# Designed miniproteins, single chains: the designs that were tried, part 53

Each design is a single chain, and the fold is of that chain. pLDDT is the mean over its residues in the fold that is shown.

## One batch from the design tools (miniprotein)

Design m1942
Fold by ESMFold2-Fast:
Structure m1942 (fold): chain A 68 residues (1-68)
Amino acid sequence: MEEHIEKLADFLVERYSMPEDLAREIARLLLEAFNGDLEKLKSLSVEELSKIPGISPLEARAALEFLE
């Protein structure tokens, strides 16, 4: 789980110029919501991911892009 959080956070920083602290928090929120289940995360839509408190549609799209 922690390895996936760091990888997703790094992607958000590099691709979207997100502040490191924000990127790590977004990655943690997404992965914790699904207990690190990347298959479940990949199966969801931007709308479904955006229902997680603290996750915007832009951040949801970025996460799905990373998981592709």
Scores: mean pLDDT 76

Design m1943
Fold by ESMFold2-Fast:
Structure m1943 (fold): chain A 79 residues (1-79)
Amino acid sequence: GAAEEEARAALDKARAALAAGDYLAAAKAAKKALEAALKSEDPILATGLAIAAIGIALEAALGAEKQGDEEAVKLGKEV
């Protein structure tokens, strides 16, 4: 459905940002992926997409902490 497609697009963007070392963009995209996943009517898909978003957000927060990006750390912890 549309929510799952939105979540997958946001996860792809988050992964690309993470690979580029753009931890702020990765955290923002992971938050959007989580918000889209929570709109899914399929609880199994919603759970899987949410776990993926949380994982990327945690990796982004850890990378951002090493770079001193306080905004990215805060966003990653809020996911």
Scores: mean pLDDT 81

Design m1944
Fold by ESMFold2-Fast:
Structure m1944 (fold): chain A 80 residues (1-80)
Amino acid sequence: SALREQAIAAASAAARAARAAGDEETMRLWSEAKYHVEAGDYEAALRALEEALRRARANGDEETVRASEQAIRHVRELLE
């Protein structure tokens, strides 16, 4: 599915941004979300992405916030 591939790509990009920022916990949440998307567990992926988004907002990491919101939109489309 193109949406699934886009969600995985967005999660991978967000994980790289978090790694560059040195935020190991946010990177872990992105890796967890990617694993769940690949496994077809979209509800678990959404929970991990929403936690990562909350952390990125608290840290003022606007790049990770944008990537997070995009990934969440793609995963929500997979649930519909």
Scores: mean pLDDT 78

Design m1945
Fold by ESMFold2-Fast:
Structure m1945 (fold): chain A 130 residues (1-130)
Amino acid sequence: SILEKRKEALKRIETIAKELPEELEKYFKLLEEGKLGEEQKEIVKKAAEKLELTEEEAAVSLRLAAAVKLALKEEKVNIEELSEKTQLLPETIKLYFKDAIEDGKIKKEKLEQFLKENGISDETIELLKK
């Protein structure tokens, strides 16, 4: 089901936040700066090995984690801005974060509630806010 796919994606985000926090922070900064290249690819490869995923699946997981990190730092972020900053398609953001979206935007408080309802710990949410 869609709910099972979302829970799986969120578990991957939690693993990244807890076990690859430095890689996530570096990847997030590279995305914010619009920098593409070998350094992003090396982080993706490391995440793929850690999560036992393909590099494509790991890249999506890192971008989803970055999207959560960005939305938790902002009071309110629109889907188009989040898409541009994370290189995720708007449709991908809507698929994974549907219940956290209101009027084409993600509000911090609604995202935190969504994460908690999907089994993400308060500890993980605090790690993602850093």
Scores: mean pLDDT 82

Design m1946
Fold by ESMFold2-Fast:
Structure m1946 (fold): chain A 95 residues (1-95)
Amino acid sequence: DLLEKEERLFAELEPLREELLDKDGKKSMEELLEEAVRRTEESDPLLAALARLRVAFANRRLEEARREIEELRRLGAPEEILKELEEALRELEAE
């Protein structure tokens, strides 16, 4: 399950998250997400694409977010997860 893999990845990053949150909350989240991408790029392309999508959402980069959703679909992400991500993108676009 892709979401379970994401949860495990962020659980492994919890000590780093605590250190980064002492600086700037927004920038700390971006740094945490970028670290998630670095750790997954070679081993799990689906999880890496999901992490890049989270970075795009955090930075409100709508075109990059759309591209990463399409990459997730190309890589075979579950349709249930894709629907949730597309809904999140629509909500962000409406703001």
Scores: mean pLDDT 73

Design m1947
Fold by ESMFold2-Fast:
Structure m1947 (fold): chain A 85 residues (1-85)
Amino acid sequence: MMVLTDDIRQGIADAIRDQLLTRPNVSDDQAQDVGNRFIDLSNQIRNGRQFINVGRALRDVLLDPNSTVDQVVNAITNAINTSSS
């Protein structure tokens, strides 16, 4: 079982926030909400496959300048759910 430390979870959340704030249509509140949602959802990561899938999903949506904050949250949720079922 893989459990993320609070430091790793916060570091990823901060990176998500920073990346989203580079976009002109994303507010500080929206970026913070996505980061906080990642922290909450990261408690459901139980194995390395889920962690890798979440990391890949985050990379793909954060590198797409046309992705919305809703798509970022959905990518995290889908990666966790698809890997846990």
Scores: mean pLDDT 76

Design m1948
Fold by ESMFold2-Fast:
Structure m1948 (fold): chain A 102 residues (1-102)
Amino acid sequence: NAKGLAFMAIYYAKQGDLEKARKYVEEAEKLLKENPNDADGWIALGRAYLELGEYEKAISYAQKALEIDPNNADAYRVLAEAYEKLGKTEEAEQWRKKAESI
């Protein structure tokens, strides 16, 4: 499923195999376009893009997860980490606190 493919992307990104990581995120994106109501899939894809250093994509996909499940703490954690990586400290703290409140 999309979540599993995204986790494979995270695994390969951590190993430095960026070509395999990108292949798995592309497959996950394709599945999520066909089944967009998968909040966990969008979150896992956001985490995969964090590992790839593509922080704006991570934010976009975490936001898609929140459109499905606005009380999803993991989606807010992805937002916090992505904003932190972009140097947006105030936004990062806001989303981290939101995740902790859930």
Scores: mean pLDDT 88

Design m1949
Fold by ESMFold2-Fast:
Structure m1949 (fold): chain A 55 residues (1-55)
Amino acid sequence: EELEKKIEELGKKAYEAFKKIQDLRKNNTPENLKKASELEREMAREIQAEFEKLK
């Protein structure tokens, strides 16, 4: 169903973002920490938006 496909796609995006965030945090420059925080915020918004669509 459409919902299950969206969950699968969101999971893939979250996993890729998680890998990027972890990589950025291993090189803990201020620039990389800002990028990691931006990615975390974007993923939180993406997840929230999907939950809002399910209302």
Scores: mean pLDDT 75

Design m1950
Fold by ESMFold2-Fast:
Structure m1950 (fold): chain A 103 residues (1-103)
Amino acid sequence: SDAKQRSEAVLLLLEGLKKILENTENVTPEELESVERLLETGKALLPDLLPEYQPRAEELLKEIERLLEELKKKIGELSEEEKKKLEELAKELEKEIKERLEK
């Protein structure tokens, strides 16, 4: 009974994590770290699940890892866009300084 309850609780946790990641538009580093900790907990509990629950749990873990990697890539893309904006601002500032020194 306890093993069944544990297996069901782990599946609910993993399904919940998947739904959070699917519907996450904005994520903080702290939220990302919390999701990673919950994923690690799910992986650690996998061997203790009833055999009939393990295939579904493994599937959910793989889906969550994929979604987490996609989210990390999006965060990286935003950083690169911010870098480009900073480079453009630096070039405009250099141009303005030159024009003011030539006048």
Scores: mean pLDDT 71

Design m1951
Fold by ESMFold2-Fast:
Structure m1951 (fold): chain A 55 residues (1-55)
Amino acid sequence: MPIKIQEALEAFGFKLSPELAERLWKGLGEDEKKLLQLLFTKSQEELIELAKKYE
């Protein structure tokens, strides 16, 4: 799992070791991977707009 994706997960209250992060990444479904990739690549403003859409 990329460090930036782990940092995004920590924003939601998850604290992950590198080993746990890799295990979770391999166990994630496609939708969860896409969501984490968006969090990894999008600015704060873009994430806020996405959050509004899913509200």
Scores: mean pLDDT 65

Design m1953
Fold by ESMFold2-Fast:
Structure m1953 (fold): chain A 70 residues (1-70)
Amino acid sequence: MDVVVDVLDDSSMDHARDVGSQLSQQNPGSVVRVIVRHSDGSITLVTWDSVSGVVRVEQVSRDQADDVIN
């Protein structure tokens, strides 16, 4: 199951990392996605793949973030 969390500002990057890491550990074999909405209007998508242990950080558009959230 994919887990998606929406967090609201740049100061929450450390919080987003903690939440994503915790959810990834609690849901082994799942992909965890965290949307970080920055105060300048930019959006960062952080993806944790618990199987490979890879963390991806990508800047995305609002439309792309909305598609991830469902």
Scores: mean pLDDT 70

Design m1954
Fold by ESMFold2-Fast:
Structure m1954 (fold): chain A 89 residues (1-89)
Amino acid sequence: EAEELIKKANELVEKAGEAYREGDLEKALELVKEAADLTIKAAELAGDEEAAEAARKVKEALEEALKLEMEGKEEEAREILRRGFAEAA
């Protein structure tokens, strides 16, 4: 199951990257947030606390990006997403 979750998370990250390039920030944020949740679950099931912590940090950044988008600060939200993708790579 953990391996299944990681595969799904990787697919969501790919789709999020495409949405981000298309300028669909809201969709990119939701997809990466879902990927982070799946990665956290997979890491917890595997007992990999380092991976779980990394995924939690990515999720925190994505929630901050969503908040910035809601405030109309789209450029700041884009920067957080860009850094999140860099940390996941």
Scores: mean pLDDT 76

Design m1955
Fold by ESMFold2-Fast:
Structure m1955 (fold): chain A 62 residues (1-62)
Amino acid sequence: VKIPETLEEAILLADEAKKLLKEGKYAEADELLRAAAIGISKVTGIDEELVYKAMKEHLLAE
């Protein structure tokens, strides 16, 4: 998976991860979520692991 270079690309990747979760492709979804978190971290300056944990917590809370 390519690391997104913009916030828009990261959001699209996160949406793709949500779709994969609904399809039962958990490992593939996690890879996309990781890539999205790295991208968001690079453009916002927020710690990558913090972004990843926040995104994963939000998805699992549903």
Scores: mean pLDDT 78

Design m1956
Fold by ESMFold2-Fast:
Structure m1956 (fold): chain A 109 residues (1-109)
Amino acid sequence: MYEKAVEENPDDAEVWLEAGRLAYGKGDYDTAIKYYEKAIEIDPENARAWYNLGLAYLKKGDYEKALEYFEKAVEIAPSARTYRLLAEVYRKLGDQEKADEWEKKAEEL
């Protein structure tokens, strides 16, 4: 259980990140968000934690927060996968011009 992992290693960002992924896999996006926020509090340079926060907010339909967290993830570690997710969120928001721009950036990596 994810509760045991965080109890054993409460100061380890990777343990919180793994606990968040387990909660996300069960559809418990609110618990996943709390655990990813703990991971970022311990290690704010962890691009994977920012990326996973973006995914959780995207699942909840909070496109503005999804953009914020995906933009933070690409600032730390650029990736074609995250660029395509940024493009998808901009399409959901009706901003086709920015969606096309991020898709082009993904292809140019």
Scores: mean pLDDT 84

Design m1958
Fold by ESMFold2-Fast:
Structure m1958 (fold): chain A 73 residues (1-73)
Amino acid sequence: MSPREAAEGLLALSPEELAEARARARELAAQGLLDPAGAELVIAALEAAAAGDLAAAEEAVRRLRELVAERAA
């Protein structure tokens, strides 16, 4: 899945699903169960999707994938 395909998928989610996902990501970050840098990018992507900003959502997803790839290296 490309960053754009992932962003389009996020924009297809309902406002309720996006709000639940953001609350979940914040909760996991607060409990230390989600890496702070990764949590910040996940929340940014979900907030951009909720605003209907495809470009911002795609950029956040791209940066998240780069972070994951860096950890794998």
Scores: mean pLDDT 79

Design m1959
Fold by ESMFold2-Fast:
Structure m1959 (fold): chain A 68 residues (1-68)
Amino acid sequence: MEEKAEIEIIASEQGLSVDPKNAIAWTNLGRAYAALGKLEEAKEYYKKALEIDPDNEEARKLLAEIEA
């Protein structure tokens, strides 16, 4: 669902403009890009989330799923 992914990208980008260390927003950007089939960008955003919060189980799990 393209529209849902675009809304998530916009919302996450707005959140990151206020707090660029928001690991949840980076993880949401990754999910949105993965939904659009942009797996390389999704991997980069999950890695950014893990740089901010290495214990983020959701980002780690989603990154592993893309790399499988």
Scores: mean pLDDT 74

Design m1960
Fold by ESMFold2-Fast:
Structure m1960 (fold): chain A 65 residues (1-65)
Amino acid sequence: MAKIEAARREGERLKEEFPVIERIEVEGDEIYVYLKPGDVTSEAGAVLRAIGIAYEYGFSVHLVE
């Protein structure tokens, strides 16, 4: 439970840092990052941060437009 709560908390920070992120959902050991369509320039930053969180907490990352 603690790692899921921590991942969710980091997800909220990501949404504040990267407005291109529509929402973040945590399901089991997977993180789903929902991006606003058509914003490829902001995508790279969001992807790198999401990968960092997944690596730190042992989650897999899925990007969804």
Scores: mean pLDDT 67

Design m1961
Fold by ESMFold2-Fast:
Structure m1961 (fold): chain A 55 residues (1-55)
Amino acid sequence: SLKDKLMASVEKALAGGMPAEFVLALLRHEASKADPETAAILEEVAAEVERRVAE
């Protein structure tokens, strides 16, 4: 649920022209401040963004 909501927001930001590097930096910055469970979800979203950008 949270992962899907985060992915939808990220996809909208990327479609709107936000650089993938900036999105990744924000996700990792938020993960560093989050609880372990939320940080794990943010890192999963960051990994998915990196995977999609590499393809």
Scores: mean pLDDT 80

Design m1962
Fold by ESMFold2-Fast:
Structure m1962 (fold): chain A 68 residues (1-68)
Amino acid sequence: SFLEKFYKVLTGEGEPLSPEERKKALELQKEIVKNYGELIREAAKLSLEQGLEEAAKKLVEKIKEKLK
């Protein structure tokens, strides 16, 4: 899925995004910043405790739940 691909890009494991996927990633980033500032703050705190990969995974999980 797009969210799985986006997660892999965030962890440096993913293939480069296409121009269309890059636009979707920018739109998602804007929505995350606008609507999920609290989740970003929580993820930043978690990254200090458990590392960046775990924080990114938790952020993606919470966004998926919110988009259901």
Scores: mean pLDDT 65

Design m1963
Fold by ESMFold2-Fast:
Structure m1963 (fold): chain A 101 residues (1-101)
Amino acid sequence: APPPWLEGVPEVSDEVLALVTEEQRKKIDELIEWLKKEGFSEKAIEVVRAYLTLMAAAKERGDQVAYDSVLEALRTALRALGVDPETIDKVIERIKKLLDE
């Protein structure tokens, strides 16, 4: 069972995880280390990890509609966690750069 502090983190299925490449997983881990240095909470970090994994899987499938929907869901989730709009935009810009390279 997930820890209580994971309430509100989206579920990532094994099928979704199988779509994410090793290169994308490494890039996700690099972004997570940056978030830790920026002082993000453990819950915010796991929210970003889950949504970034969903975005990476959508990109691998060529599903732009799913990619855009997950991106907007991430913005909403970070706002709900009290992350300021400027910081959210910075996170999203880094995610786009990582997944587009």
Scores: mean pLDDT 78

Design m1964
Fold by ESMFold2-Fast:
Structure m1964 (fold): chain A 88 residues (1-88)
Amino acid sequence: MEEAEKYIKQAEEALKNKDFSTARDYYNKAFEVRKKEIEKRLEEELAAATSPQQYVAARLRYIGDLLDVEMEYEKNLEKIKKAEEESK
């Protein structure tokens, strides 16, 4: 989480400076870090699960968290695209 937040801040600063390539790179790095954190959490929850219900709950949480992270990344890319169009 904290590492992803640092990348988001770096992306926001790059976007402020109209460095769209750097902003994309940092948003992508934040997305990849968050995906790895979600995957690690799933592995830990599956390893700790002792019932079918716990396995199902862990997988459903993984799917939900992954969708949220993917949606946030898409919105961040849209912010860059809009800023690029406004700079033309």
Scores: mean pLDDT 84

Design m1966
Fold by ESMFold2-Fast:
Structure m1966 (fold): chain A 65 residues (1-65)
Amino acid sequence: SAVDEALAAGNYKAALEAAEKEYQRHPDDLRVAGRLAHSAMLAGDKEKATEYAERAQALAEQQVV
């Protein structure tokens, strides 16, 4: 994916932008939300990292039956 390619290249800003677009297309995908939170952490955006981590946690809770 574009996120994985950007992360492998160390381009964390591009990884965050790609992860945000991927999350918009797949808002219920826990793995996508997790990558979004991780990309924000690597980009140094603490506010976005916290927000996206909370979203990933909410999705994880929804997958528990």
Scores: mean pLDDT 78

Design m1967
Fold by ESMFold2-Fast:
Structure m1967 (fold): chain A 83 residues (1-83)
Amino acid sequence: SAQQRLTNLLVAAALNVVAAQSGDESAIESAIKLLEEAKELAEKYHKDPEKVVKLAEEAIKALEAGDLEKAQKYILELMKEVS
């Protein structure tokens, strides 16, 4: 289902943020791509796309700024919203 795909993308994004926190800077780019894909999927298939898209955009902005703790916070909120 679209819901399962969305959840899988967010779990993968969260794991990449953990990898980045452990020193793998390449994981930041991977997390951004996964969140961009999650945002696109949510826009098409989620019951409340505006809130999900907003949280994904905030997580991407945090990752682009190198704020891994803030990015993880937004990803966790996003995971709650899509559950």
Scores: mean pLDDT 84

Design m1968
Fold by ESMFold2-Fast:
Structure m1968 (fold): chain A 63 residues (1-63)
Amino acid sequence: ATTTLTVTLNDNGDAAKKTVAVGTVRKVDGRVERAIEVDESASEASKAQAAALARDQLAAAAV
């Protein structure tokens, strides 16, 4: 099974500009695999924050 989490965050605190990170958890042969993708058009600070939040949420949402 595959679970996808989406984290949405204001880019540099600007509510009109959103940064999105997508985390995926997949179970393969009894192993849990995780991947995180972040919107590359966002600022570096927003990308780092969104990736960290997605990572934390994936750790909590192991299926």
Scores: mean pLDDT 69

Design m1969
Fold by ESMFold2-Fast:
Structure m1969 (fold): chain A 60 residues (1-60)
Amino acid sequence: SAAEREKRLKEIKEEAMKVAYELIAREQGLSDEQIAALTPDEFEALLNQRRKEALEKFEG
């Protein structure tokens, strides 16, 4: 069904996002258990901090 297709696509996108934030969190020294327990808000905070640090170190 269309609903099943949408659910599957959402799951694929969520899986790709999880891989991205796991890599970021591991760089911050978090364990796999801590990464699995991260809330969306905590993940956004990590992304914002990483982005700020990247801007300061960016060689254009």
Scores: mean pLDDT 70

Design m1971
Fold by ESMFold2-Fast:
Parts: sequence; C-alpha cells; structure tokens
Structure m1971 (fold): chain A 102 residues (1-102)
Amino acid sequence: NDDDFLLKFGEMADNNEYIKKEEALEVLDIVEEGVIKVLNERREENDLNPEAIEAINKRLEELKKKFEELKKKLSEVDEIKAIDVLDMIAKMLDENTSVEKK
C-alpha cells in the first residue's frame, strides 16, 4: 500500500497537482518510516565502524525532529502542491547541503 501511495504521489508531483494536508501528512509518515528503516539497517550493517554508527544515530535523531516540525507546519495548511511537499522532504533529508560551515 505504501509503495502504491508513493508512486501516485510522485505522479501528482510531476503533474503539479494539489493534495490535501491529510495526504501530505501520510506521505511524511511513510517517508519517515522508510528513512528510519534504511538508517537502522545501515547501522546494523556498520556495527564494526563506530564512526558510521555515531553518524547514523545523530542523523536519525535530527531527521525525527525535522519530520515532526514539518508535520506541524503541514497541519496548518488545507492544500499543498505535491511537488512542494517533495521539495520540502528532499531539502530536509539534506541531499544538497550536509556541510558543517564552522
């Protein structure tokens, strides 16, 4: 069900379609669970690398907090473009800027 929902969400984003806040929140829940699962699996696979484990644990806590903040923000809107939700998720996952500048 999650895979079908995410595929349809991707199509809506490609078509510049609006989704309701309830659907946006469901997308965030699915993505959050998927990201947590992947990071937990990576942590288990990297059990012999303490630096990787520490980085993954810090990333998990950071992402959980950011997902909660984004859910609160999205709960305040009636409708939002699917592509805007996707952009918010991508930016939050730090794919373009994970660089500490100090």
Scores: mean pLDDT 75

Design m1972
Fold by ESMFold2-Fast:
Structure m1972 (fold): chain A 96 residues (1-96)
Amino acid sequence: SSAARRAAVLVTAAALLVIGAAIGKELGLMDEEEVEEEIREAARLLREAARLAPPEELPEVARMARRVLEVAEEAGAPEEAVEALREVAEEAERRA
């Protein structure tokens, strides 16, 4: 449960970073480099969440990683950052 709680916190932080980057991009408050940095950080947090998550929580981490990827793609985030998120989502899905 401690590992599950830590994984949940990391997933939540990653989701908030991507949502914030998407809104910031739409409002013209963030440039491409800033959006890329936030999304790369989200990918790092999601990878750590997948590493820490107990096996029973991996499906939820995979689902959230996929949703975070969808939000980044819909927002038109930089392709390289989207690729980092896609790799994490696919890895989490494979391990689930």
Scores: mean pLDDT 84

Design m1973
Fold by ESMFold2-Fast:
Structure m1973 (fold): chain A 82 residues (1-82)
Amino acid sequence: SGKERADQIKKDLQSAVLQGTQIAESGGLQGLRTASDLVQAALDSAANAAKTGTPDEQKAIMEAIGDAQQQAGSAFQRILEE
């Protein structure tokens, strides 16, 4: 159950990053703002979820947050450069 929860949160974060990247690529400056807000909301939700569960579950969620932050940051930086 707890492992399933952490896996679902990871999938939700990955989906938010993918959706945010697509919005940012097609929406210009307003798209970048919308994408940033979408990804930040998903990260905030995951951070709140990381406050409960076993230490292993909390660690898995925190690692997923870190991965999502790096992926979103890299994608948005590429869009801003080109």
Scores: mean pLDDT 85

Design m1974
Fold by ESMFold2-Fast:
Structure m1974 (fold): chain A 68 residues (1-68)
Amino acid sequence: SPETERLNRLLAELQQLISQASPEVQEEVNRRLLRLLEEAGAIPDPREAFRYLFEGLEELIRWLREKL
């Protein structure tokens, strides 16, 4: 599905950036990612949940790039 393809691309980019980060930054990313997943999982509509997740992942990736 388009959602699965987009999710896989965002996760691949996130994993690449995490591999370059310090343990402290990796810990912060893990905390933020867990929170994002909890918040997205609380949204009853799957389409809205995926939109929220994608926006949050893109924001997390942007934040992480600034830390590297």
Scores: mean pLDDT 86

Design m1975
Fold by ESMFold2-Fast:
Structure m1975 (fold): chain A 65 residues (1-65)
Amino acid sequence: MLEREIFGGVLAIALAVEGVKARVEIKDDTVYVYAENLSKSAEEMLKKVKENAEKLGIKLEIYKE
């Protein structure tokens, strides 16, 4: 599904703009975010993004390193 690929790409760019060291992977119906140190703004962004992703039928899993 094109939506997951676009979503993952936009999210990767947004995290890079925030200066977050993160890797974004897409597997099946799930978008995985592997991030080292999340700023408060990036954490709030990811929470909102996860809520919106659920409305699109996309699972978002966030891993802190």
Scores: mean pLDDT 75

Design m1976
Fold by ESMFold2-Fast:
Structure m1976 (fold): chain A 80 residues (1-80)
Amino acid sequence: GEEVLEEVREVKEELKELVKNIEKLSKEEALKKMEELLERLRELERKAREVLSPEEYFRVGSEIGVMEIQMSVEKLYLEK
């Protein structure tokens, strides 16, 4: 269970750094990194459903959902 919680924290920090440095990246590099993070979050959501308690999943699932929405919006802007 703890491994999933740590990986969620890692993805959150990577997203934060990506957004902070997004203007320094090419459109192609930013899109690729965003897509990689989205795939990691989707896999984490699947793992969270399998290994976390209902209480932990409710908390973590909400956080994952917010990050997925944020990244999807950023990706749409980059694809514009």
Scores: mean pLDDT 78

